# Designed miniproteins, single chains, continued (3), part 26

Each design is a single chain, and the fold is of that chain. pLDDT is the mean over its residues in the fold that is shown.

## One batch from the design tools (miniprotein)

Design m8878
Fold by ESMFold2-Fast:
Structure m8878 (fold): chain A 90 residues (1-90)
Amino acid sequence: MSLEELKKKIEEKLEEIKKLVEELIEEELSPEEAEEKLREIQRLAQEIGKLLLEFEKIASPEEWKEFKEWVNKKLEEIEKLLKKAAEKFK
């Protein structure tokens, strides 16, 4: 898998997580529906972690640093949204 393919797959999975978190915030969900979306978010996060390890192995140190910083910023945004979603169910 090329760096470009890895980057695209990671970006797509981050967008899927964001969509699921937005659904947790905006939709009237049962506890069971919310749990299923949280499980899917966890699965996508694990897949992103594996893809980042592959990216690190083939990327230059500069490419890895820049992309990791971008991913970390996106994950921080998602974490803030997840905290907001969690407050809705309390």
Scores: mean pLDDT 80

Design m8879
Fold by ESMFold2-Fast:
Structure m8879 (fold): chain A 72 residues (1-72)
Amino acid sequence: HLREAIEAARAGDIRAAARHYIEYLRAAQEDPEAVQAEAERLLAEDREGLEALEAALAANKEISLEVLKEAL
């Protein structure tokens, strides 16, 4: 989920990035330890990608909120 969100953000697909990020947050509720381990691996492997994802979502809050409303 988080890796797919990073890849979507790099491709400029903000809706896909937001959708994958929401799925990541949902997975974190079911298995916090596994999700934390994945996030730590991504920080070690692709810190720049994770930072780019956060920046893209922050710059496109309107799109992120639309995707969140659809997921709820």
Scores: mean pLDDT 74

Design m8880
Fold by ESMFold2-Fast:
Structure m8880 (fold): chain A 65 residues (1-65)
Amino acid sequence: SAEETLARLEQAARRAEELGWHSVAASMKILAEALRHTLQHRPSEVDRVVGAAEAELARFDALVA
């Protein structure tokens, strides 16, 4: 769900900060803010933003594996 994706983006941002990857953490935070804004103001675009977020999360998960 979009809420689950949002929670995972926020967790990824915290994990990136712990690793000292401040640029990655900032990118995850920006994406989380974009998804939160889309949920409130542009619900028809939610699936597209979730897809982009899931792609970024998959790249991050591969990097920290």
Scores: mean pLDDT 84

Design m8881
Fold by ESMFold2-Fast:
Structure m8881 (fold): chain A 87 residues (1-87)
Amino acid sequence: MSAAELRAAKAALDAQLRAVEEAGMKVYNETGSEKLGMLYKYKELIRLILSAEKAKEVLKALDKELGTLESRPPLGLETAIQTALEL
């Protein structure tokens, strides 16, 4: 897999993660509860990550390729993947 293909696949995954966040916001807007919105967001995120092993591989490969950069580790996504694996 080329670097360009990995970045394109990551962009597609990021779009899916954005849709998950919007699903949580929809629940918040319908119920008025931030807690319910966040709970539904995390449940969808975990299911997406667990069912999409290919997405995990793409994120891992992309992070390894960018490992020479002095940017902070992608904390949010890595933590979400680790949490999903612990379930």
Scores: mean pLDDT 61

Design m8882
Fold by ESMFold2-Fast:
Structure m8882 (fold): chain A 110 residues (1-110)
Amino acid sequence: SLEEEAIRALERAIEALIRLSKDPEATRELVEEIKEKLLEAGMSEVVALAVALQAVLLILFAGVPLEEVREQVERLAEGAKEHKPVLTEEELENILEGAREVERLAKALE
């Protein structure tokens, strides 16, 4: 399915970014923390992974502090208890394309 393809592409993009980080172990732990928190709040796996990918990109390339990322994830988890995001097929296709592009660029930087 398109959702399964998006999940696999997100996982590959995240793994490529973890290799680029100064601390791969700490970055992997952050991804797992974000994924677990959002899944527990009732978000889908594809949404949780897309947020984790965005968080890693913000930390590695935009210099956003870890504490700020954690605060935003907490706010998303709280909001998800009241309203869960529903992804359209177009949004899933955009996530898939974006994840594939991130993986390609990250591998080129290794």
Scores: mean pLDDT 86

Design m8883
Fold by ESMFold2-Fast:
Structure m8883 (fold): chain A 62 residues (1-62)
Amino acid sequence: ATAQATAALQAIRDLYERARKEGLSVEEVQAELDRIRAQYPEIASVTVREEDGEIVVEVELA
């Protein structure tokens, strides 16, 4: 495991917690994830969706 992969996942977890506390929309979460992905090339893909009223984030690492 690389430190960069760990940092990327931590940033995504921090965003997820913030989204839940502040009530961010799926579109706002997607925009922030796009910024995180630009900083961390270890992220191959990120998908945001809503399931059962919860925001779900799916992350694939390179």
Scores: mean pLDDT 75

Design m8884
Fold by ESMFold2-Fast:
Structure m8884 (fold): chain A 80 residues (1-80)
Amino acid sequence: SGDDRRKEAEKLVEEARELFLEGKFDEAIELLKEANSLDPLVLVRKGYQLLKPEDLSEEKRKEIAKKLKDAGLNTVAGYF
């Protein structure tokens, strides 16, 4: 169902956050792209809440933002 796809997309965003904390930026970005394929609005609706960029150092946020921009995820890059 649509609700099942939304929940799966949110879980992928949460898993991407854990990968960002581990420094696995490319793997994290692939999960964000998968989440967007399941629910195209998940990152706009929940991305900031689920990724929690405020818990990251300034240096990590800048690196993540650059990698997100390079991957074409400009809205999400703006959160960091």
Scores: mean pLDDT 84

Design m8885
Fold by ESMFold2-Fast:
Structure m8885 (fold): chain A 64 residues (1-64)
Amino acid sequence: DAAEQAALQAQLATAQTRKDQAVAKLTAEGYDEDKARAAVSDVLAEDPTASVDDIIAKARQQLD
């Protein structure tokens, strides 16, 4: 179903945008970029619908 595929692609694009925003925020706060990317990826793997704020909070727990 083309509509189903479009919805999944939109969800993936939104998740990538949230990942980029979370990584940018964490690196701006002084965290290592590679470690921030890994922590954000782990959070999104566990909860792909997490908001940017939730991703940042959980990633910070992994980094601290």
Scores: mean pLDDT 77

Design m8886
Fold by ESMFold2-Fast:
Structure m8886 (fold): chain A 53 residues (1-53)
Amino acid sequence: KVGEKRRKKYREDLEKRAEAGMAQLGATPEDRAAFEEVRKNIEKSEEELKKKK
């Protein structure tokens, strides 16, 4: 499915951007844990989007 490649790239881009931002800000372990929560929320949103399709 062509859409799967787009979503993989989107996630990779987001992760790279977030990591670069966190490295620049000197993110604490707490900040990284919060980011992991956001990552889980994104995964949940994608799952729900698949259900709606």
Scores: mean pLDDT 70

Design m8887
Fold by ESMFold2-Fast:
Structure m8887 (fold): chain A 93 residues (1-93)
Amino acid sequence: SVEEEVESLSVPVFELVAEAAKLQGRITPEMLEEAERLAKEKGINLSTALGRVILRKWLEQGMDWEDLLALFGEIHPSLAEAFKKLLEDMKKK
């Protein structure tokens, strides 16, 4: 499930998603409100909560890991490189 997939990801993934969305101007007021509520309820950083909210919405809309890597690359090469390394680490056992 999307919930199980999101829960399996590390905090750095959520931070990269939040940063990418901020740079692209893709954060809606509704996403920010949901992230603020989640951060307060779970006692986590707003950036981590925002990344979780955004990533969940993007995956529910049919965006896959290749789409995310392409998006990060359009924003800045360093974001794509960091995400690629995290993706490779998730596939390693």
Scores: mean pLDDT 73

Design m8888
Fold by ESMFold2-Fast:
Structure m8888 (fold): chain A 104 residues (1-104)
Amino acid sequence: SAGGKILELLQEARVAAAEGKLEEAKRLVEKARRATEALFGDNPYGKKAVEYLDKALEALDEGKLEKAIEYIDLAIEHLVQAIDATPQSVLDEREKKYKELLEE
């Protein structure tokens, strides 16, 4: 699912930050931020996730890797809550319907 893909991006960003790969971490966080805002920006948990991703980007710009990881972890927590606010089966049905509608 799209939610699962965003979680994968954030997990990759966390690893990149832990390894000191600043540009890769920033790229992954920015990509996850755009997707989170698009899919969950109207959800209060999604809004909080975006706020934490913005703080993670600021921390990465300052070279504060531990703080960046903390904010990524908080964003993951809130994103999971945004996904959980909509049953997985309903999200999967909507994604399937949208894919079938856009495949033409």
Scores: mean pLDDT 80

Design m8889
Fold by ESMFold2-Fast:
Structure m8889 (fold): chain A 91 residues (1-91)
Amino acid sequence: SLGAQYVALAREYFEQGDYDKALDYLRLAIQVGSDDQQREAGDLLVELMFANPEYRERAFEVLSLIKGSKNVAHTVGTVLRAIGDQIDAEL
C-alpha cells in the first residue's frame, strides 16, 4: 500500500540521518495509511524525537496528526511526559 511505502521511505531516510525527509514521509504515512501504519509512523516519530532533540517539536507536530487510536493516544501521552522531563532537565 502507499502508506506502507511511505513508512518504509521514512525509515530509510531516518537511517540515513535525513530527518527532514523522514518527517515528510511520516506525515504522508499518517495522512494516507491504515491505523497500523499510523502506529508504525508514531513509533518511528518517538525514536526520531528522542534521538534528535532539535527535531522534537516538529516530530510532535506530526504525531498530533494521528487520530482516534488508543495506542497512538497513549504514545502521544508518553512522548509529552518525556518532553516535559527533558525540558526540566535542561533548566
Scores: mean pLDDT 78

Design m8890
Fold by ESMFold2-Fast:
Structure m8890 (fold): chain A 73 residues (1-73)
Amino acid sequence: DLEEIKEELEKKYEEMKKIAEKNPESTDILIALMEDVAEALEEAGNKELAEFVRKKVEEFKKEEKKRKEAEEK
């Protein structure tokens, strides 16, 4: 079920955010891994899942950028 897969991906996304909060040095690697997953899904023809993952990557990047900008002050 596509919806169940999306919910599992959402849960994994939240876990990765927690890892990045504890280990900020891993954030770029986690983003790269998510991008690779999205590319693999698109190549496999799973465009809807690829789009879902890319949306999560953009959310993650925006939150990370805001956190980094706050630290620069």
Scores: mean pLDDT 77

Design m8891
Fold by ESMFold2-Fast:
Structure m8891 (fold): chain A 79 residues (1-79)
Amino acid sequence: MSKEELEREVLVGMLRMARSVLDLELSRPSTSPEQAQQLQQIKDLLDQAIKAAEAGDMKKAEELKKQALELLKQLQQQE
């Protein structure tokens, strides 16, 4: 109802979608052990961001989201 509640719901929704995509990637039998480890770290950060957002700690949720995106970018650069 408040602006803060709407921003929280949007962020949580986006983070849950990102986590679902990572779950699909982790379930691929062709995923290398190194890629699986990095994907798991990104998933753990997204799970922490979701918990922070649900607890109302939007600053922490955004920081954890930024960390997850940075790791994802590094994974993409590894080819």
Scores: mean pLDDT 79

Design m8892
Fold by ESMFold2-Fast:
Parts: structure tokens; C-alpha cells; sequence
Structure m8892 (fold): chain A 89 residues (1-89)
């Protein structure tokens, strides 16, 4: 159902937002921190679009979030990512 699809997208966005927030707290790289903060805002917009059943907008935001996530991952040491993952568990 559209409601179930919206809930899954919103839940996925919130999980990634929690991870990005923890990376922002742990990182010593100001560029990584800025990217993580931008990613959190995009994931919030994606969650709002999903709740409004605007799946076209949610998919556009998801593609942008994927691009920012890839850039953030390249700037994030493995030990920082592992610690962030442990904190959102």
C-alpha cells in the first residue's frame, strides 16, 4: 500500500539521518561534518515527502542523499563509521 511504502521510506530516511548525525559528532573533518549536516536535512525532506505521498520528490531526494552519502563515506575513516554504527544500534 502507499501508506506502507511511505512508512518504509520514512523509516529508512530516519535510520540514515541518525547515522549521519553520529558521524557529524565524531568527525574531526569540518567538510565531513558539513556534508553530514546537509545529508540530515535532505533525509528530513525525504521523510516529509514520503509522508505526503510525494514519491517522485522522495525519489529525487533519495538520489541526492545517495550522492552526498558516497562523498561523506569517502571522507569518513572506517573507525569513525564503525563507532557511529555502534551508537545507532
Amino acid sequence: SERERAALIAAQAEEYARLAREIARLTEDPRARALAERLVELLREMREAARALDFERAEELAREADRLWAELRSLTPDEVLREALERVR
Scores: mean pLDDT 88

Design m8893
Fold by ESMFold2-Fast:
Structure m8893 (fold): chain A 100 residues (1-100)
Amino acid sequence: MSLLEEAQRRAVALAQELRAALEAGVPEDEILRWFRAQVEEAVAALRDDPETLATYLLTLLTSAEHLAAQYRAAGDERRARVAEAVAEVVRETMRSVLAA
C-alpha cells in the first residue's frame, strides 16, 4: 500500500470515528479537542510530504462536509453543526500548512 493510499485510508477512518463520537453523544468541545489533536499529529508526521498531507486533509475535509450535509438532511442540526465545526478546523489547517 502506498503512503498516499494509507493516508487517505487513515483520513476516512478518522471521519468514521468522528461519526461514532457524534452518535455516542460526545460533547462538541471534547470532539473538537480530540479532532484537533489527531490533525496536529498528522501534520507533524507528514510535514515533509506536502502531497500526502494535502490528500489526507482534503479527504478529511470532504468526509466532514459530507457528514454535516447528511445530518442536516436528516434534520439533526446539532450533529450537523459539530461536523461543520470540524470541517472548519480542517480548512484552517489547510490554509496554515498548504498555502502554496
Scores: mean pLDDT 85

Design m8894
Fold by ESMFold2-Fast:
Structure m8894 (fold): chain A 97 residues (1-97)
Amino acid sequence: SLKDEFKQKAKEIVEKAYNELKKRFPEYKEGIDELYQKILEVIDNAESFEELAIGIAKVTMEFASKLPKEVQDEVLSITGRLLRELAEAHAELLAKA
């Protein structure tokens, strides 16, 4: 299972990414806040990194599909960067275990 230390780090990484997204698209703040809450639930419920990554990708794709193309592309770009940062943080914690 994912350690609580990693889940806390994951929440910090996600919070930073979603604060940047809200700054870029303030007109979509409510939708972005809803997506952020869903991702926090994914983090709390994930038992493996694979479940976390799949869960984030699914909820983000569902949200992005409802947005204009330019906003969709930015959301997916930020999510790709976010997933890479999460993978790096997970690998660092595994190396210390």
Scores: mean pLDDT 84

Design m8895
Fold by ESMFold2-Fast:
Structure m8895 (fold): chain A 84 residues (1-84)
Amino acid sequence: SSKLPSEVKTKINSLLISASIYVMSGDNELAIEKLKELVDLLKSTPEVPQSVVDKVEELLKQAEEGADLEKIVIETIKLLDKSL
């Protein structure tokens, strides 16, 4: 399992917190933008396994196709906590 740099972990947590706040306020488009920023960060981080990137991209696709954003954010948090 990859040990992520503390700065990367802080950025991931910040993006997930921002996405959660936007979901709670009904700003669905901004929540999706924060999830896109998260995917870009994970793709640019060599320590993140490709299998984790692929799973987060699938969750982002579900969000863009109208899935429950609160559920998507929770599943993303659970995935990253387990995998990173």
Scores: mean pLDDT 85

Design m8896
Fold by ESMFold2-Fast:
Structure m8896 (fold): chain A 86 residues (1-86)
Amino acid sequence: MTPEEEIRKKILLRVIYKIIVPEMKKLGLVTEEEIALVEAGIKKMKDELRTKYGLSDEEIKKLEEEVKPEAEKLVEETKKKLEELK
């Protein structure tokens, strides 16, 4: 992958987790301990984006906004698949 593709993938994954974890918490599907582990992972991804790729907090935020519609679509598709399995 190019560095740009790696950055986009990490940002997309970070945004997906930020959307899906609160939804799973509302449904009682995750524990507080599991939430803490995901939040630590999200923080680590941001630290890597800053240190390894030299992105500012503002650049990370802008890229998160750009991928947010794609992340929301992926989360919604996942929710539909989970509902079909009930």
Scores: mean pLDDT 78

Design m8897
Fold by ESMFold2-Fast:
Structure m8897 (fold): chain A 68 residues (1-68)
Amino acid sequence: MDDLLAVQKEIDEIYRSLSPEAQERFEREFLRILDELQGRIADMSDDEFQRELLRRTLEVALKVKKEE
């Protein structure tokens, strides 16, 4: 649980540091991740879904920040 909260906090801090254009790129990538995970939701536990969502969201946040 603490690890998931730490990842979520890091995502929030990155998102707040982004320009409005980078925030829009992040949001589009986030929706893409949600679509991918929704296709697999029947095969995943709630914990697995939450961990995978946060992991992929952090990867996208770091990528978008690097591309600024």
Scores: mean pLDDT 79

Design m8898
Fold by ESMFold2-Fast:
Formats: C-alpha cells, structure tokens, sequence
Structure m8898 (fold): chain A 102 residues (1-102)
C-alpha cells in the first residue's frame, strides 16, 4: 500500500539520521541532522497528501512506532538519540496538523 511505502521511507530516513547522529561531533551538527530529518519526514507526509487530521495522525503514529522499534533494536542504550528522533517526528506531526487546519 502507499501508506506502507511512506512508513518504509520514514524508517529509512530515521536509520540514516541515526547513523549521522552517531558520527556527529558537536551539538550544532546533531541539531542540523534532526532539523533535516524533521523536514524530510514532513515532506514525505505532505507528498502522501492525507485528507484529514485523523488519516495524518494514524499514518504518523504507525511511522513513529516503526521508527521506535528499529531505533531500540539498533541503539538500545542510546535513550538521548531515541528521544531526539521521536521529538523530531512530533515536530513534523505538529506542522502537518497545522497545515490541515487551514
């Protein structure tokens, strides 16, 4: 399904962002990586074009759950990395939901 394809793309972006975060040597680099990840997740959801807030929230909930499972599998002891990643997804969610209120 198109929904499953979007979720797979978001998981791929999350894996790539986590790998970059592990290589980052400054807080400024980590912030830039999370900002790029947030923007890329937002763009993928916009391209999917959810027709309602309910559809958007369900898609994002499924994507966030998949990302959390993969993040815990790859970096089980890096609570800060997982928290930063989840916060970036929640910021993307906020932007999507604000767009759907217009």
Amino acid sequence: SKEQEVIRKIVKLAVEAMEEMKKATSDEQRDAIMERFEEEVYKLIKEYNPKSKEEAEKLIDRAATAVLIVARMLYPDDDKLIQDLMEAIERARKKVLEDLEK
Scores: mean pLDDT 90

Design m8899
Fold by ESMFold2-Fast:
Structure m8899 (fold): chain A 98 residues (1-98)
Amino acid sequence: MEAEEEEAKREQEVLRELARHEAFLEKIKRGELTLNELEAKKAELKEEMLKRLNEKAKELAEKAKGVSDEEKTKMLEELIKEGERLLEELRKKEEELE
């Protein structure tokens, strides 16, 4: 049970980082950057999110006990979807500016 509480706190930390990335990207959108720079940054954000989600998956497998893998997978899938939506929105905004 303590491990579940710590996991929840770490999940919140991942969400905070996603919010920070969103604010940073809004800043970039107001500036004038090359398409290559924007695409490179989107790719880096995507890889960073996947990296953190993979680390979370290992943490859950090690520490979370009494919780089914199904439930753990569901949480990770939601985080992945959230990250994907952020990146997809950025792609559409970039196309609109083109």
Scores: mean pLDDT 60

Design m8900
Fold by ESMFold2-Fast:
Formats: sequence, C-alpha cells, structure tokens
Structure m8900 (fold): chain A 88 residues (1-88)
Amino acid sequence: SEKLKRFEEEVKSMSEKELTLEIEIHTGIALIRHALKLPLSELLKEQIKILVEEAKKLEKKSEELEKAVEELIEAVGRVDPEFAATLR
C-alpha cells in the first residue's frame, strides 16, 4: 500500500521517459545481480548501452535516475568490467 502510494506520487512528478528509463534500468540491474549467471549477451550489452546513453541525454533527470544509472554500471562491472568502463 505505502510503496504503491509512493510510486504513484513519483509518477506524477516524473516525465514519462524518465520513469520508463528508471524502470528499465532497475529491471536490468535485477537481471544482472539476481538472475544472470553467465557473461552478458551482446543483445543485453546493446540494451544497457542504449539505456545509459538515453539517461545521459536527459537535461532534467532525478537523483533517483542518476543513482540507478550508477548502480547499473556497478552491476555490469561485477560481471564485465571492460564493458562497464565503456559506459562511463
């Protein structure tokens, strides 16, 4: 209940693009940290790069989105440090 109310309030204050990127980034983090046991696929690397580049292009972004990008790059770095370096 409280988490849903907080999410609804965040949706009201965020741009649709920013919210979508934040959700996609957190989904990627979850896949890397909790589900992905093998090296990152080329398709997943391409999607991660697109998410990071799109987030960097936003002129107005929340601290939450900036933190999500940093957490994504950190999660990638634990599996593929060379690829993570290209995202910075």
Scores: mean pLDDT 73

Design m8901
Fold by ESMFold2-Fast:
Structure m8901 (fold): chain A 90 residues (1-90)
Amino acid sequence: GNYLIAVSLETREITPEAEESRAVLSLINRNREVVATAEIVTREVDGKAVTRVKVYDKNGNLIGEEEFEAETLEEALAKGMVWAIKKLTE
């Protein structure tokens, strides 16, 4: 199996005023190769916070996708990140 040494988190805010955030999680092996990635986008939709998560394997194949709703952008992002980490490590 793939040996997972490190988790790398990249967070990119489009504009704080637009209440949108993007995060990328990368699982990296001993050879510094990315073995899986998760893309997390959180935004406000119709007064609700919504996070969409897509997880890809090392070959770029979509291996999981999920959506979460919450009262706040921070809560929705947290739900997405927890799910993404779990999916990346299974």
Scores: mean pLDDT 73

Design m8902
Fold by ESMFold2-Fast:
Structure m8902 (fold): chain A 65 residues (1-65)
Amino acid sequence: SSEKKALEAALRHIADVLGLSEEEYERLLKEYFEKGVTADEFIKEVLEEIEENPELREKVEKYNA
């Protein structure tokens, strides 16, 4: 479905930014899909975590440099 594809894309991007393994990516994708989390909800939660966590902000900054 389009929703699943959007979640896959969003999680893949974040996995790349944070340096997650393929196995971690697949595990998280299954978990979020099973919980019914949408791509938009996932992105909002990640942005909030990045604002609160200096180490995550540094990883995002380096990726976008």
Scores: mean pLDDT 77

Design m8903
Fold by ESMFold2-Fast:
Structure m8903 (fold): chain A 68 residues (1-68)
Amino acid sequence: AMVVQVTLAGDGDVARVGEVLRAAGVEATGVLDHATRTLTITPAAGTDPAAVAAALEAAGLAAQVVPA
């Protein structure tokens, strides 16, 4: 399985991720690791993780696709 990891720069970035996913029509589950400032996004079945990462990167967020 593949997930999308976002490196968070500030407190607003979690809300920004949610706005980007909503605007793109993406359903996903997120888990925040406060120690590493990493938000791990698991897209719903049938959603391409690469498309999710591309949408987040287009919004200025540091996103990458990684194995789960």
Scores: mean pLDDT 81

Design m8904
Fold by ESMFold2-Fast:
Structure m8904 (fold): chain A 59 residues (1-59)
Amino acid sequence: SAAEREIEAILEEHKKRVADIRREEEATGDYMGGTIEMFRLMAETTDRLLEVRRRARRS
């Protein structure tokens, strides 16, 4: 379905952004900053997934 494809795209973007955060941690040694960014990313990705599911249920 369109919702399944959108979820897959969101998860692929999430994986790429996780990799970016890990590269930044390795470059800077700022593991606390990386952990905070991971929690922010998880919240953002969760909200995006919930929005897709909300729209799918009304379709």
Scores: mean pLDDT 86

Design m8905
Fold by ESMFold2-Fast:
Structure m8905 (fold): chain A 100 residues (1-100)
Amino acid sequence: SMEEERRERLILLLRVHRLAIGGEILVLERVKPRLSPEQQERADRIIAELEEVIKELDELIEKLEKGEISLEEAEERYEELVERINRLFAEAEELLAELR
């Protein structure tokens, strides 16, 4: 059904975002030893917030796979998570730009 196709597509998008966040955390952790103590605290905060987003993505994926959440509610949660991801990625890029 079109509803199943929408669910499968949403799960795929959530998994792609989860992988992208994992990559960003890896980049931040790799540069962290080269940062000042103040920049390290900023990196740790961004990493912690990205890890919280991963937990929420994993929970949403599980609920979608188990049919424990409606597509409408899941799409709303996805939009909120994307806004948070975009903000955190912008903050990470600002921090990384200070190394250039």
Scores: mean pLDDT 90

Design m8906
Fold by ESMFold2-Fast:
Structure m8906 (fold): chain A 82 residues (1-82)
Amino acid sequence: MAREMAERAEEAARRGDGREAGRYASLAGNYGILEGDGKSASRAGKAATEAARLSDEDAIEATGGALSAMGGAFQAGYDPGE
């Protein structure tokens, strides 16, 4: 689930859809904690951060999703160097 949410966040980011990228990043963060998949949560957070740079109107949602995803990655024991 976390991996699938990360893939959707990356696809939304490719489209410049900050709101959708942020939403999927938040889900990847939550599922990352539940599944112990901090790598997918971090991946989704990166995608939402990139979408926030490209989306003025959706920057808040994208940023919120990125923060949620990175929080999930840290709780799942993800190493930020990877």
Scores: mean pLDDT 78

Design m8907
Fold by ESMFold2-Fast:
Structure m8907 (fold): chain A 79 residues (1-79)
Amino acid sequence: SPDLELTKLQFRMMAAITEAILAFQNPKTSEEQKKKAIDEALDEADRLIEFLQQNNAEQSLIDTALENKKFIEQLKKEV
């Protein structure tokens, strides 16, 4: 169902963002590992945004996903 797919995509994005934050905050994580985690988080954010747009989701959900993507893009600039 679309609702179940939405929930899965939201959890995937949040998990990937969490991994990127943990990689960024850990001084033992290499720059390459940080870049990989950030790129994976961007990919998951893009998948969610595309799903929301294709399914005419509520604008508030699209805006939240876009704000999360902007946060990840800001982290990428610091690597």
Scores: mean pLDDT 87

Design m8908
Fold by ESMFold2-Fast:
Structure m8908 (fold): chain A 88 residues (1-88)
Amino acid sequence: SSRERQLLENVRQTERNAEEVLERARKSTDEREKIHLLVVGGLLVSALTADLIIAERQNMSQEVIDEIREIYERLKKRYDEVLKEFDA
């Protein structure tokens, strides 16, 4: 449906933004900038949880729900990896 396509486009845009922010966090040599970027990255990952809840409550197709969940899990793993590298 058009609603499903719009939600997926928004989710994929959030994924691109999160990947860019997390990569910038990993490459930053300034501690304050790195911390700020990690917080922003974490917020973007958390926003995908809201999109997943919306998809489930609006009874969107299982294919759409599964794609949002896969993107969330992949980004959560990426966020955790960058955070762990910072704490090392």
Scores: mean pLDDT 88

Design m8909
Fold by ESMFold2-Fast:
Structure m8909 (fold): chain A 93 residues (1-93)
Amino acid sequence: SKEAAVKTLESIADTTVRLLEPLDRELAERVREVAEKAKELDSKTINEVSGYLLKAGLHAALARRSDPETAARHLALAREYVKKAEEIVEKAK
């Protein structure tokens, strides 16, 4: 259901924001914004956005446990996944 999709999105977004805040506060804010916009879309789109935000969160977690060079690569991937989530939301308008 759409309600279940929204709850999953909120849970993933909250976790991803917490992982990103100490690394990139602006990127964490972008996650909050894209999650809020995605809530108004259909379940399929919400699930696709959730998938990208989950991937961003996983890379943020890896960045926090890595040396600076490896962390920079993971943070760049997290940024790319957030951008993909933003593009999905923009196309659905």
Scores: mean pLDDT 89

Design m8910
Fold by ESMFold2-Fast:
Order: C-alpha cells, then sequence, then structure tokens
Structure m8910 (fold): chain A 103 residues (1-103)
C-alpha cells in the first residue's frame, strides 16, 4: 500500500511536469519544470529509502536517471522546441518506469 501510494505520487508529479513542459514558451521554463520534478522525486526517493520501500526506491531512481538525462539534453538544445522535445521524451520514459512498477 505505501509503495503504491509513493509511486502514484511520483507519477502525479511527472504528469503535472509533462503539462508544464507542453505549455512552456521558453527553454528556461522547460529546464525549470524538469529541475522542479527532479527535486520533488528526490524527496520521494529519500522517503522510500527511509521506509525501506525497495521497489519504490528502485523505480523512482530509474525515473530520476531518465529526468537527469532529459535535463542534460534540454540544456544542450539550441531552441526551446528542441529542449521541449528532449524533456517530453525523458518525462515519458520516467512515467513508463513508474507505471510498470505499479503493475
Amino acid sequence: AEEKELLERALRVLKITEEEVKAAKTKEEVLRAIEEAIGLLGILLGLAKRLGLKKAAEAITAALDALREALRRAEAAETHEEAKAAALAGIKAAIAVLEEALK
């Protein structure tokens, strides 16, 4: 129950972040949305580790790795559209990891 609740919280963060990135008009807004998602998922990972929720910790770690890669790619992008595409790809990968963990 606690693992499922924590994974569902992480998934809600990513779905909100996906909408924020879709609405972003600048590269800076895209980067800020990913950085905020990384921060929030980092807090949830810390909670999972403290509670011994191993499956949730592994899934959130994999989601964070996808977001950090998306952040690096978005930072390297020359346009806000390229940054947005990189961000959305990473967010979708992170969502897929969390959805698989919820099965």
Scores: mean pLDDT 90

Design m8911
Fold by ESMFold2-Fast:
Order: structure tokens, then C-alpha cells, then sequence
Structure m8911 (fold): chain A 118 residues (1-118)
């Protein structure tokens, strides 16, 4: 849908801005953005509305910015960042535990790529 495409563009732009501020290289940014696109497609295929997808992805980006900054500053481990993100996704998608598990997998893949870039 045209609304879903606008959400994808908005979410991708925000993720790129976060990764730029954290000093992530262009190749790693593109790989993370591809996983992010797959996560949005997963939510859409699972029957979430564009507005529900916007809410979930906005919260995920806020968590990524917070937890990746803490990781880069040496305040938390990557495993701690992954667990914090996973816990928040489980709360956001409490009604949809299978979907929460799948989204957590995508989030952990993005976090692992970030670690490899620093």
C-alpha cells in the first residue's frame, strides 16, 4: 500500500540516521536496512495495519538508538542489549508471541551486524 511504502521510507531514513551518528560504515548500514525491510514485510504479512507497523517500528528504533549508544560507550554488553530489545518486543507484541519471536530474530541479526562494524 502507499501508506506502507511511506512507513518503510520513514523507518529506513531514521535507522540510517541512527547508524550514521554511531559511525557505522555504508556497507553495514545497507545490510542492517535490508534486515529492517524484511522485518517490516514480516509484520505486514502477519496482518498488522500500517499504523500498527509504524508504532512497533518506531519503538524498536528508539530502543536501538538507546541500547546501541550504551553498547558503543561500553556501558552494556551486546548480549545485554539483545535481551533488553527482546524483552521490549515481547511486551509490544504480547498478543502475538510467534510474531514477537520472529521480530526478535531480525533485531538480533541487526545488532550482530552492528557489533561487527565497531
Amino acid sequence: SPELERIKEEVEKRMREILDELGVDENTKERIVEILRAAIDLLAEAGLSPEEIREVMSRLLELFEEELKKYKEGKISLDEAKERVAAAIRELLADRPDLAGALIGHAEAMLTLFEQSV
Scores: mean pLDDT 88

